Designed miniproteins, single chains. Designs and how they scored, part 14

Each design is a single chain, and the fold is of that chain. pLDDT is the mean over its residues in the fold that is shown.

## One batch from the design tools (miniprotein)

Design m455
Fold by ESMFold2-Fast:
Structure m455 (fold): chain A 79 residues (1-79)
Amino acid sequence: GVVLPATSPSALRVAIAELRRAAEELRRQGRDEEADTFLAMADQLEAAMKAGDVARAEALIAEATRLSREINAELERER
């Protein structure tokens, strides 16, 4: 397979911060299991960034973005 260039540190930090923010919002709504999932993913993304594992970091960023969009859509629906 082709290895893409590393995602920027700025993009990685935004994804990590977004996951932690989403976890806080989920916890405020009593959705603790989903909050734990987001926190675990933030930790995994941070570890991938530290290891320089560009493929893993890219996959985790894509998954984090997808989960954030899905949760935001559900939160909007419940308003």
Scores: mean pLDDT 72

Design m456
Fold by ESMFold2-Fast:
Structure m456 (fold): chain A 93 residues (1-93)
Amino acid sequence: KEEIYKEMEKKVDELVSKAQEALDTLARDPEAGQKKLDEVRKEFDKLTKEASKNAYAAKAVNKGKERIDSLMTEGNARLKAQQEAEEAARKAA
């Protein structure tokens, strides 16, 4: 109930922090950063599925969805741009 809502809010906040850490990692180590982003996405998908069973949990997860989606979109765009640049450089060898 209220405990469930607070637990879900905390889990969402932790995932947001992990997503930001993944973006920082992408700049230093794209492979490790991609793995961290994939983990955050999988954890958020699991959390969303588990939360669907409880209205309070679902509310907390929905509040975090836009933040997670925004960070995932940014990370994926940065990773894609890097992969495309590396692929082009490799082909142009």
Scores: mean pLDDT 78

Design m457
Fold by ESMFold2-Fast:
Structure m457 (fold): chain A 88 residues (1-88)
Amino acid sequence: SKEKLNLLVVKAMREILTIARRAKELSKEEIEEKIKEVIKKTEQLAKENGIDISELRKKLIERLKQYKEKYPEYKEVFDLAIKKIEEF
C-alpha cells in the first residue's frame, strides 16, 4: 500500500513536471486540462488499488510545495495543480 502510494505520487509528479517544462509551448487552457487529466487518472488508479484518496492528495500537495521551492520557474503550473487537487 505505502509502496503503491509512493509510486503513484512519483509518476504524477513526473507528468506534472513534464507539463511545466512544456508550458511555454502550451496555452493556459491546455495546461489546465493536462493537469486535470493527470490528477483524475492518478486518483482513479489510487481507488483501483485501495489507496486512501485523502492521503494521496496530502502527499501530492506536499511534493508540489517542495517542487515550487526547487523549481521556482514552474511555480504557476505547480500552484495550478495544488488548486485543482484542493477543488475536489
Scores: mean pLDDT 87

Design m458
Fold by ESMFold2-Fast:
Structure m458 (fold): chain A 76 residues (1-76)
Amino acid sequence: SEEMETIREGIEILKEKLEEELKHMPPDYQQRVRALMAELEARMAQAKTLEEAQEVIREAMAQLDQLAREFVKEQE
């Protein structure tokens, strides 16, 4: 599917941009974000339908958002 191809390309671009932003973050935060991105890529590689891909992305985004909120609280 062209949509699946676009989503996978988007994830690659997002990963590259996140690496640039992560350079100034603490090592533990960098490791946790990279682990989430690796998990997202692995699960996306196994997604057979657009619906499955959307589910994987939704879960990954929720986890990333939670991690970011936890990090902000630790800095306050």
Scores: mean pLDDT 77

Design m459
Fold by ESMFold2-Fast:
Structure m459 (fold): chain A 62 residues (1-62)
Amino acid sequence: KVGEVARELWAKVKAGTATAEDRERLSQALITLVKTPEGTEEALKHGDGESFFKGLEENVLP
């Protein structure tokens, strides 16, 4: 659920249509995801936000 929300919000950010509220929700969703074992492993593997989110999309997010 939180991964699905993060994916939708990230798509809006990439499209340039995200509102300030969308960015806030994305930040909160990412914080929640990195608290999971899978999200923590992806965060440690990637040095930047774009690579990190690509890893989440491929290995963690639905």
Scores: mean pLDDT 67

Design m460
Fold by ESMFold2-Fast:
Structure m460 (fold): chain A 57 residues (1-57)
Amino acid sequence: MEWQLYLGKYVADGNEEYLKKAAEISGISVEEVKKQVDRIKKATEGGHAGARALAAA
């Protein structure tokens, strides 16, 4: 919930503080949060087709 908002902010701004906040709220490591952001960026760059392919898998 809250930590997903911080992921969006990090994707837009690239600010490390958002990663720390997301990790703190979700209880996962900053490293794991960074990997989630990378996946989201790749899916978003692929557009609707990329997201659909992931959903189909």
Scores: mean pLDDT 68

Design m461
Fold by ESMFold2-Fast:
Structure m461 (fold): chain A 87 residues (1-87)
Amino acid sequence: SLLDELRARLDELVARFRAEVEAVLADPSLSREQKEARIEELYTAAMEEVARLAAEGLARGLPLDEVDALVDEAMRELLQIVDAALR
């Protein structure tokens, strides 16, 4: 279903974001400040992609309540990744 497709794409986005954040944290050439800046840039891009996927889903006729629930879960996961990385 379109809802399952959106869920899968959001899950892939969260997994990709986690891997990208881990790669930044593991980079010995970056200072702490540079790592923070790159993670903030990745987070902004991830938020924009979540919004794009949500808008696409709504345009294709997905129910607003179902899309909002999936977006809220994806955004929660992204924020947890950032919080863990920067604390």
Scores: mean pLDDT 91

Design m462
Fold by ESMFold2-Fast:
Structure m462 (fold): chain A 55 residues (1-55)
Amino acid sequence: SAGLERELADLRKLSVEEQREAVEKLEAMVNTYFPNDEGARRFLERLREEVERME
């Protein structure tokens, strides 16, 4: 989705520590507003993997 793509672009501007915090916040948001959205869940998985690779 466009919203998640823009969020990812913004995350790349942050430090790894800030990116981890942003991912945790995004996960909480997804669990609240999109609990059954498989696309959002897979996006979070990819995002965590990217943050893990950078550190």
Scores: mean pLDDT 71

Design m463
Fold by ESMFold2-Fast:
Structure m463 (fold): chain A 72 residues (1-72)
Amino acid sequence: SGDGVWTVEELAEFLAEKLPELGLSREDLLRAAAHLISLYDRDGDGRLDEAEFAALVADLEGLLPFIRSQKA
């Protein structure tokens, strides 16, 4: 999106693109995106700004080898 914020739907699409190996349904991706937003969104507006999204991505990059090893 061009508005500099990440909605649940936009984050779900990002996860589908970056972690296609998870094989998650759209509903599961939306649930995961909503949960991640709740963890990183301190304002409670249901969106992530660019700084909050960058923190989420850094945490995901640290977990990617573990996540991929656990998804058999």
Scores: mean pLDDT 72

Design m464
Fold by ESMFold2-Fast:
Structure m464 (fold): chain A 67 residues (1-67)
Amino acid sequence: MEEEKKILEDAKKKIREAKTFQEGLRVINEATKKLSQEQIDELGRYAAEVLGPVFAAHSRAVRAEAA
């Protein structure tokens, strides 16, 4: 349990420090291999909150340039 909490916190920190959305996804994929379903759900929610705006901004910019 304590070790899983450390993995979850380390993953959250790496997501915050991720310079790209792809790097964030790799962190999530690596962490989910070591976490329980409840921890995965928590990490997913956190990642959506942190990376969601970055991805949305990137997607919106690409659409604006394409149109």
Scores: mean pLDDT 69

Design m465
Fold by ESMFold2-Fast:
Structure m465 (fold): chain A 67 residues (1-67)
Amino acid sequence: SSAAAREAQYRQLLMESITYGVEAISYAAKAVSNKRLGKSGEEELEKTREYNEKENAYQAKAEAIRA
């Protein structure tokens, strides 16, 4: 049914968003660790921003399916 197809699309997009969020947290943790060791951490912060943007984009796509 149309409703079942929409729910499947929502869950797929939501899972992609969650996956990107986990990657963002992982890189943020690496950035903190690097700074505590006297290293830059800038590359990891850039990756954190990139994955946060992807998380937000897929979250927005998922919400649009349910709107």
Scores: mean pLDDT 88

Design m466
Fold by ESMFold2-Fast:
Structure m466 (fold): chain A 68 residues (1-68)
Amino acid sequence: SAEIKELKEQILGDANKESDRVVTEARRLAEKQPEKQAEILAEGLGRSVDITSEALKKAQEEAAKMAA
């Protein structure tokens, strides 16, 4: 149980850091391209959602393997 929680925290923590980097980079790019600001931010947010969604699935899969 504790090992499963630690593994989930690591997977989700890594994904959150990557997600934050993607959003931060999108904001940086949007500042340099004000005419495309909304589009750049929308793409960055979309990638952020994909990263966290995939991490949740991976965390669930690894937890199932450890429980077996």
Scores: mean pLDDT 82

Design m467
Fold by ESMFold2-Fast:
Structure m467 (fold): chain A 105 residues (1-105)
Amino acid sequence: SDEIVERLKEEYERLKKEGKKFKITYDPAVDERVRKLVEELKKESEEGDYVIGVTTDPATGVADSITIAKKENGTYVIEDVFNADGKKVVSAYTADGTPIPAKEK
């Protein structure tokens, strides 16, 4: 989705403007366009307390989520997840690749 590529760029620029140091990772199954973008952005990023992760939908084989995580108390805690449309959701995928629906307060 074009929206997820735009979201990845927006989150990269946001963290950079906030002075945060981060690592970018991606699922090996991610499409070539996302792979090339991530490799370009990696050249300009410094590893720190944040991670931007890009994953693929196992059902479709295309990039469908971006996860922002922060290292707290020795582990990474998910702060934000964005779906294939670049929309924020508070839920992530299970270990089996099933999407967890976002829940309201």
Scores: mean pLDDT 67

Design m468
Fold by ESMFold2-Fast:
Structure m468 (fold): chain A 78 residues (1-78)
Amino acid sequence: SKEDRQKLDSQVLSEVADIQRELTESLQNNDSDGIRSSGDRARQLLADVKEREDQLSPWVVESVRGLTDIADRAVENV
């Protein structure tokens, strides 16, 4: 339903915000373990989102993909 989609969108966006905060803090502190942890979390969220892609708003899916791209690039530089 529309309500179920809105709830799932909000849950995913909350997880995106949490991962972005962790990644930002880890980058500011040159914390390689934190950067890798954030990358793992972003990739796990992307996998979860892809299984539910039909139930999510397209822009929310794009937000997760963007986060994963940023996190993967950060991991490659540590």
Scores: mean pLDDT 88

Design m469
Fold by ESMFold2-Fast:
Structure m469 (fold): chain A 61 residues (1-61)
Amino acid sequence: GENLSRVAQALRDHGPLTLDELVELTGLSKSTVSKNLETLVKLGAVEKRLIDGEYRYRIAA
């Protein structure tokens, strides 16, 4: 859906992002961003990585 595309596009445009950074960039609620991130990770389109002690989401390589 539109929210899924917005989250994916933010990750393409800005690189590895935290949940809070995605909320700020997309204007979506934290729960909406979290739900769409879960879907993208399940699809293999996005991965959750621990980067320098912080969880970030990025487009899967």
Scores: mean pLDDT 85

Design m470
Fold by ESMFold2-Fast:
Structure m470 (fold): chain A 78 residues (1-78)
Amino acid sequence: MEEERVKRAEEILDEIFEHNKDKMTAEQKAHFEAVRPKLIEEAKKLTPLAMKAIEDAVKNQTFPSDEEQAAVEAALKA
């Protein structure tokens, strides 16, 4: 369901932001907010397996590096 995927994407993005907000620069925070709607839209295309992999990475706090965030954004835009 599209609504379920959107909620799941929002939860993942909010969790990433909360884990990283103290480590993020003002530019990184602005960039995250700017791309957030695009990431949610792209999340509608993700499989349940892909969503679970992202959730697991966020829980382990290994996902929220600046390079990894940029890589995810680039992959979703491609």
Scores: mean pLDDT 63

Design m471
Fold by ESMFold2-Fast:
Structure m471 (fold): chain A 87 residues (1-87)
Amino acid sequence: LENLSPEEFVRRLVDFLLKRGLVSEETARRLYDAGLKAVQEAKEKGLSKEEIRREGVRAIVDTLLAHPEQLSEKGRRLAEEARALLE
């Protein structure tokens, strides 16, 4: 994953969630949009590749947790696990 662009990393994370049935296609699209927006904003701020990637993941986690009613229990647990990656 370290060899992926921040955009590709966001795409693969969202694809993983969708493939596992943890989110709907509608939710996956929202996660992708949120992640890419965060990546773009981080790039405009001149952050490092690792910081840009972290901001993308943070946006995805925040989007998932902002709408817990649209998550399964498995989706909520995965969002908590993803939050750990932001350390």
Scores: mean pLDDT 75

Design m472
Fold by ESMFold2-Fast:
Structure m472 (fold): chain A 97 residues (1-97)
Amino acid sequence: MEREELREKLEEAYKKAKEAIEKGDEEAAIKGLDEILEIGKKALDLGLLDIVEEAIEKLEELERLAEENNRPKVALAAGIARGLLLIMKSVYLLENS
């Protein structure tokens, strides 16, 4: 099922982004954040709100990790991606009320 595939991809993207933040690989970290955002968008298109919530939570965790590792550009990117998913989720809920 699409749900299981997206959840697996989300976990892989999260692990890659986390490792990149810890190693100081800003390009790889931002790529991982972008992958999480794209997974969240696809989950929202499919109405899989549980996966959208998981993506938002992982972006919040990565933002905190980036701040702790003094990676301000990555922290900003994570915050923006989280904000975009929150807005998109809110719009989806309004249109489906």
Scores: mean pLDDT 87

Design m473
Fold by ESMFold2-Fast:
Structure m473 (fold): chain A 72 residues (1-72)
Amino acid sequence: MEGLKKAIEEYQNELERDRQRLAELLAKPVLTDEEIKELSRVVGRLYAAGELTGEEANKLLKPAIDKLIEKS
């Protein structure tokens, strides 16, 4: 099934792009609301892929969590 092999290659490429985007977001001193949402999605995907531990994911998501607490 050519579709399955292509999906695996695309998954690997997306994972690499997510790692690069995570680094870019973490390099920013201040994140917009849209960037905080993007950070949450990227961290969630990397965690699901086994690239991040639960503790690492929680630490990276802290800005988003703090914003949710502040607005609650």
Scores: mean pLDDT 75

Design m474
Fold by ESMFold2-Fast:
Structure m474 (fold): chain A 87 residues (1-87)
Amino acid sequence: SALAEAAKALAEAEEHYKKSVEAAEKGDLAAALEHAAKAYEAMAEALRALAADPSLSEEERAQLLAAAERAAAYAAELAAKAAELKA
């Protein structure tokens, strides 16, 4: 189901968020940003999974997909910043 797929993606986001916090606590900014990027990627997947629900209106679906695009864009920005710190 859409809810089950979303729940799985949210669990992945939570795991990456925990790893991001751990890396930040250790002073590893590059690792913290890399895990934060993966958390936002998982959030985008969760939003896309919710958008697949056939009970949603076209407007509700568009809203969720737009939110997923914003999350994915932010993930890409964080990943790029992490890569720059490793260079």
Scores: mean pLDDT 89

Design m475
Fold by ESMFold2-Fast:
Structure m475 (fold): chain A 94 residues (1-94)
Amino acid sequence: SQAERLRQRIAALRAQLAELRKELEELEKQGADPSVLAQIQALLEQAERLIAEAEEALRRGDLDTAQKLLDQAMLSLQQAQSLANQAKVELAKK
């Protein structure tokens, strides 16, 4: 069902969020730029809020709203991953 597919998307995005949080901790430990770390953290916090709102929409049976919120969460996580990858490249140059 569409609801089951959305539940699977929520689980996948939560797993991706957890992985990115570990990457953020590693970057912070390695002395990455605090400004970049703050941007990544803000995107991860945004993704967490969007995922939580999507779960709530799904519980209410609002599948369209849940889908849109998960699409937004995915974009936030993609931006966070891009910034994390750029930070890793900059650390490798030092």
Scores: mean pLDDT 90

Design m476
Fold by ESMFold2-Fast:
Structure m476 (fold): chain A 85 residues (1-85)
Amino acid sequence: STAEILQLAERVEELLREARRALRQGRLDEARRLLDEARKLMDTMYKLLQNDPNASDELRKRVIFLEAEVTALEMLVWVREKEAA
């Protein structure tokens, strides 16, 4: 449902804020864990969005934007972890 997708989107946004904070503080393990959780929620949102013909264009755009943010932060954490090794 649209309501469920909205709740998941809000949770992903919270996880991304926490992941950015963890990354700024050099807590790479925490950032990775938070992003792994965000990725699982993104997968769930994508399935719900695909099955919801009533989802607004704004909601679809929000999910696409969140996907881009998760991907960018996953890449940044990967780079930082490689640099720390």
Scores: mean pLDDT 87

Design m477
Fold by ESMFold2-Fast:
Structure m477 (fold): chain A 91 residues (1-91)
Amino acid sequence: EIDADEIEEQLKNGEKTPDVEKVKELLLKAIEALEKALGNKEIAELLKKALEALYNSDFEKMEEYLEKAKELMRKLEEEGVKLKDVSLPAL
């Protein structure tokens, strides 16, 4: 089965069509985990925008929102917030 890192490589290289249903499932799980575990609505909001872009087949906008979410998550980890139970599709 295609994982999040494999989907990112496929989107960057254009070698395979991404599995939209798997990306959607991963985004929904990440949003739920962030809202429950961290209470960080800003990151959850960016992931929701990425999901909306995915529904509209706007992979460029989806990538943009995912990169912004990753930057905020990295900053939170540097501030001592543990994100061990959250996995994002890498793009």
Scores: mean pLDDT 63

Design m478
Fold by ESMFold2-Fast:
Structure m478 (fold): chain A 100 residues (1-100)
Amino acid sequence: SEIVKKIIELLEKYRKELSKFTSPLAKQAQQLLDDTIKEIRKSKNLKDIIEIVKMTIEALRYLVELAKDSTDPEVQQVRSLLEDMIKELEKLRKELEKAA
């Protein structure tokens, strides 16, 4: 699936951007993306991939919420990257659901 390839490429792109940061939030987000990429690659069922993407979006939203009150500029930058990634993943998730 072309859309699944785009999702993996998006996750790898944000994983690379997050690697520039040293905060615990960035490390947790990197681990989440690494785990998500592995689970998507192991799955051959489109329905399972959609569920993995949905769960990843919710986990990312949880990380954004945990960091909402941070005054650390690095944490604020990481949070903004996570919010941008959530928006792009939601678009691709909707495209994937239409293709299913």
Scores: mean pLDDT 89

Design m479
Fold by ESMFold2-Fast:
Structure m479 (fold): chain A 70 residues (1-70)
Amino acid sequence: KPSILDLFRLAVLEAALGVAERISDDKEGIKELQTLVDGARAALEAGDEETFRALMDQAAKKFNEIEKKA
């Protein structure tokens, strides 16, 4: 059902979120990123590939915004 690449992308973002939570003081940005990542996982488990990819793209953009603020 989900591809190995989709699982890998999600795992990488989840790992990046974990690192960001430890080092960033932008709690609102981290919470928003976590919501996007959680939504992507739920979409992947539901087989909604379009929603999964949209949320993954938004999560990557949010991660870049958090990094830029640092």
Scores: mean pLDDT 77

Design m480
Fold by ESMFold2-Fast:
Structure m480 (fold): chain A 80 residues (1-80)
Amino acid sequence: SELEELLDKVQEEAIKLREALYNHDSEKAKEYLDKAVDYAYKISKDSAISLAESAIEEARERKDEETVKHAEKLLEELKK
């Protein structure tokens, strides 16, 4: 189903995001975060919000301030 395909895409991009954060690659982390949020939004606005909030937490744990700021900006846009 389209929903199952979107869920798989969200998971794939979220895994890539975590790997980029682990490797201290902020540019790749932001790229994968954008893709994950875009797929999540196609499922629901709430799914995209939850993913952005989780990304803020994971980026803070890795001390990636650049990705934290990017995720906070995405969250602000989603909450409009």
Scores: mean pLDDT 89

Design m481
Fold by ESMFold2-Fast:
Structure m481 (fold): chain A 73 residues (1-73)
Amino acid sequence: MRATVSIRTEPGAEQEVAEAASKIPGTLEVTVFEERNVVIVDAESVEAAERVAEALREGEVGEKILSIEVTEN
């Protein structure tokens, strides 16, 4: 089962969050919506999506993240 990680960032942090997400195992695709301050991560599974969300919260970009939501596809 694939899952999506929806990340709301501070303005200007979208690319940094996207780069951090792209380096996490289980990330399939990262899409940046700069005008919405949103980064969407397609993950290979719900477990991978939770791993991505946790790594981003605990990492250097975590302070620039306003919200993270994991949704099963």
Scores: mean pLDDT 82

Design m482
Fold by ESMFold2-Fast:
Structure m482 (fold): chain A 95 residues (1-95)
Amino acid sequence: LEEILKEAKKLKEEGEKYFKEGDYEKALEYYQKALDLIVENPELLKTKEGQELLKEIVEGAKESMLKILGKEYEEEIEKSVQPYYDLLKKVQSSL
């Protein structure tokens, strides 16, 4: 789990790098890879660090999607990331 947390952080950092460079599609690819790692390893969400990391990655993915698709898709984008927030709540409620 510790190694997976480190990998997810690296993927988030790459996403942030591409976002700052204006490559929103590349940024989204890296944020999505980080989300996939967390979803495959939900035990990470039992830690405060994993919870904060998920929130940061979800926000980065949302911002990237908004830049790619535009504000007219804001509702659809929010719905697309809702499962990650639901997963976080489910894990927190079982602590």
Scores: mean pLDDT 83

Design m483
Fold by ESMFold2-Fast:
Formats: structure tokens, C-alpha cells, sequence
Structure m483 (fold): chain A 88 residues (1-88)
């Protein structure tokens, strides 16, 4: 569960930094099987902070949550996220 949260938050930070916005961003997150509650959180953070600060906050939270799981699981989650992003 926590390793998947790290993966999705990292994916969100990368997509936001790549400049994917609005309906295209939501469609991409759904295509990547990001859970609906996290998509709603991403949308809320964008509305309140803007894209750059939302991206930074998701990267920060991914790294922070990553410290709570074994290093091998964190590295595996990051590699899985990078592999998914590379197919976009």
C-alpha cells in the first residue's frame, strides 16, 4: 500500500513538471491507474498552490513516505514509476 502511494506521488510530480495540464493530466493519471482519491488530491493541490508548487509537494511527500518503507521497495517503486512514465 505505502509503496504504491510513493509510486503514484512520484508519477504525479513528474507529469506536473512535464507541463501536462487540465483534462489531459486527469486522463493520463487514470490511464496509469492512479486511484481516484489521489487524483482528487492532485487537482485540489493544483487549484490551491499552482502546478509548480503542487509538483514540488508531491515529490517531497513521495520522498518522505519513501523513508518509511525499506530502501529496496522505495527503489523498486521509483523504477516502476520511471518505466511507466517512459511509455508515455
Amino acid sequence: ALAKEVKYRYIASVLLKQGIKGDALEAKLKELNVPDPLIELIKLRIENLGYEQAANQFLYSANSLGTLIPAKERVAAEKEADAIIAKL
Scores: mean pLDDT 82

Design m484
Fold by ESMFold2-Fast:
Parts: structure tokens; C-alpha cells; sequence
Structure m484 (fold): chain A 91 residues (1-91)
């Protein structure tokens, strides 16, 4: 369905964003943040599999999509907090 395709596209975009965040953390030598983002990525991949599963109910797919959004939001908040901390250390 168009709604399902849109949900999958948004989750794929979130995965790409988190992969970029993981590389950003690795480049800085921040192994703790890289590992945490890797955990978020694994959770996003699990939610994507539920959305792609033809045996999953519409309700299960909707719940997986909402969980994926929450995970991506947590990763964005972590990145923002770390950037603010870096900026404060330079002043």
C-alpha cells in the first residue's frame, strides 16, 4: 500500500541518518557513542523487518513504525547533546 511504502521509506531514511551519525562518532574516536548508535541501528532494522513482514498485522506494522520513530528521535537528541557539549568545551 502507499502508506506502507511511505513508512518503509521513512525508516530507511532514519537508518541512513543514524549510519552517518555512527561514522561521525567513529571519526571523533567516540567509541561509546558509536556503539550506542549501532544499538539503535539494530533496533531500527528489527522494526523495518516487522514492517516488511507480509505475515505481520497492520497494527504490528504501525507499532513497529512508531517504535522506529522513537528510536530515531533518541539518536537525534543524543547527537544534539554531544554537539552542544563540544561547543561548550571550546569556549
Amino acid sequence: SPELEEMLRRVEEDIEELEEMREWAKEKGDEKTAKKIDEFLKELEEQRRVIEDPSASEEEKRRAYLRAGSIAGMARMLKEALKLEEERKKK
Scores: mean pLDDT 84

Design m485
Fold by ESMFold2-Fast:
Structure m485 (fold): chain A 61 residues (1-61)
Amino acid sequence: SMDDLRAQAAAMARLAAERRLSDAQVEEVEANFRRVAASQGLSDEEIEALLAEWRARLAAL
């Protein structure tokens, strides 16, 4: 569900910050999330909204 994907995105943002992922690794995480969300039938708008939330969370950590 959308809520499950949002929860996964929030968890991944925390893990990325805790593990101090490089910009390239962060981009790979975003690309993988985009592929998974698209495979679950999310629209581009929904995917970009979730990634924007994820980026905001990562930047705030």
Scores: mean pLDDT 76

Design m486
Fold by ESMFold2-Fast:
Structure m486 (fold): chain A 96 residues (1-96)
Amino acid sequence: MEDEIFKIASEEAKRVLAEAEEKLAANPDISKEERNRIVSRAVAQALRYIGAAVDVVLLAKKGAPIEEVERILKEAEVSEESRKKIIELYEKLKKE
């Protein structure tokens, strides 16, 4: 369960980084400042996904309510599909 939560977060992180790379490749004429901004935002978002996975695992150990898990995932901008999967895994992890 914990490994599956981290796998989802890692896949979301890889997706955001790949999207940033595609955007940079499609727009070679952008300024150095805008390029750096795109990269910095993508890296920050990837780290937010991993941080959210850590927080969810810690919340499971504390027996926190699902509403707090949903709040953390929304604040980290995790997709609705991935949020639903993580919440399902959280309920299973909480019972173990």
Scores: mean pLDDT 83

Design m487
Fold by ESMFold2-Fast:
Formats: sequence, C-alpha cells, structure tokens
Structure m487 (fold): chain A 89 residues (1-89)
Amino acid sequence: SKFSEAAERAAEEVPEAVKRAVETGDLEALREVVEAFAREASKLLPEEVAEAIREALEHQLEALESSGEEAEAHRAKALEAYKKALEGL
C-alpha cells in the first residue's frame, strides 16, 4: 500500500538525516532532519500530529541557535509542541 511504501521511505530517510546532522553538528543539517521528517514521516501520522512534531523540532533548532533566556523559551515551546503531538495520538 502507499502507507507501507511511505513507512519504508521514512524508516530510511529520517535516520540518514539524523546521522548527517550528528556528524556535521551544524544547524543546516538539523533543518534537513526536520524536512526529511515532514516529507516522509508526516505521511504516516494525522496531519495535526505531524505538524506539532515539526513545530517541536523547529523550536529545538532555534534553541540551539540561541542562548540564555531565549534558548529556554524555545525549549519550553518545543516541549509544549511535543505534548500536543502526544495528545493527538
């Protein structure tokens, strides 16, 4: 099925993007992880849940670009978005 094919692609693309982000340590690579998730993994989840996870990942990226109070605010927003995603499951 299309669902099964999307699951296989997500299982391949998301881990590869995560590996690249870990190896490079740059924010552009972390953006690639978010994009890979949005393209492949989101096809397997309710749209609202996929959007909440994407928002959480984007706030984590912003926290890494920031420091102090700004970074803490982004981490809090990421946690809130992850909680919203879990409520949709």
Scores: mean pLDDT 67

Design m488
Fold by ESMFold2-Fast:
Structure m488 (fold): chain A 83 residues (1-83)
Amino acid sequence: MNLEKALKKLDEIIELQLELAKEYAKANGKETEEIKELRAKGPELYKEFEELYEKLNEEEKKKLEEYAKEKEPKLREEVEKIF
């Protein structure tokens, strides 16, 4: 169950990064209130993810790392399409 929560939290972090990229592109690089609000979500999400990650066993951590490696290229591709 902790693994499923960690995967879901990682998805939330990825979504936040993508939203930030879109808002930065939309704002022509200016820091808007929308960007400030999105950035304010970052620390809490990362803290929650880290707490979940520490509760995972070695096998679950490997599964999470594999999932992250699969998602990273797709996120990078989506960000490149925005800019």
Scores: mean pLDDT 79

Design m489
Fold by ESMFold2-Fast:
Structure m489 (fold): chain A 81 residues (1-81)
Amino acid sequence: MAGEELRAALEANDAEKARRLAEEAVEEARRLTAPEELAATAEGLRAQAEAAREQAERDPKSRKALLAAAEVLEEGARELA
């Protein structure tokens, strides 16, 4: 769910919406993740943040939204781990 809406926000370079959707994705991950799986979920969020930053280097049209999403995902990963 969040992935489709986030992808649309990234394509539109809507940094505010991308940040909000990334925050929602982190909250959802926190709610759905069992305590014993928090480290694995944090690693997944960090990998998504890295992928978003790599895409930002290749896609100037979506750069602001990708960097905004990456920042939120990385912060979420640090909070879970």
Scores: mean pLDDT 78

Design m490
Fold by ESMFold2-Fast:
Structure m490 (fold): chain A 78 residues (1-78)
Amino acid sequence: DKLLELFEKLVSKMSDEELKELAEALKKKDIETVAKILSKVATKYKLISVEELREIVKALEESEEFRKKALEIVEEKL
């Protein structure tokens, strides 16, 4: 899954504090907060395009499976 690989690239650059905040937002299904955190990291490290970030956010909004896998990735890095 291309979008999960891109998400994992963003997660790999996050601090423990950012990962904890992201995990909490994902558990609450607070996609607006998730998008804000991901946007900040993507902009800082220039790891993915704006289009790729938008597709990740859309997948998080639309797909329960994607949200579950995203949370697993974040929790494994903590």
Scores: mean pLDDT 84

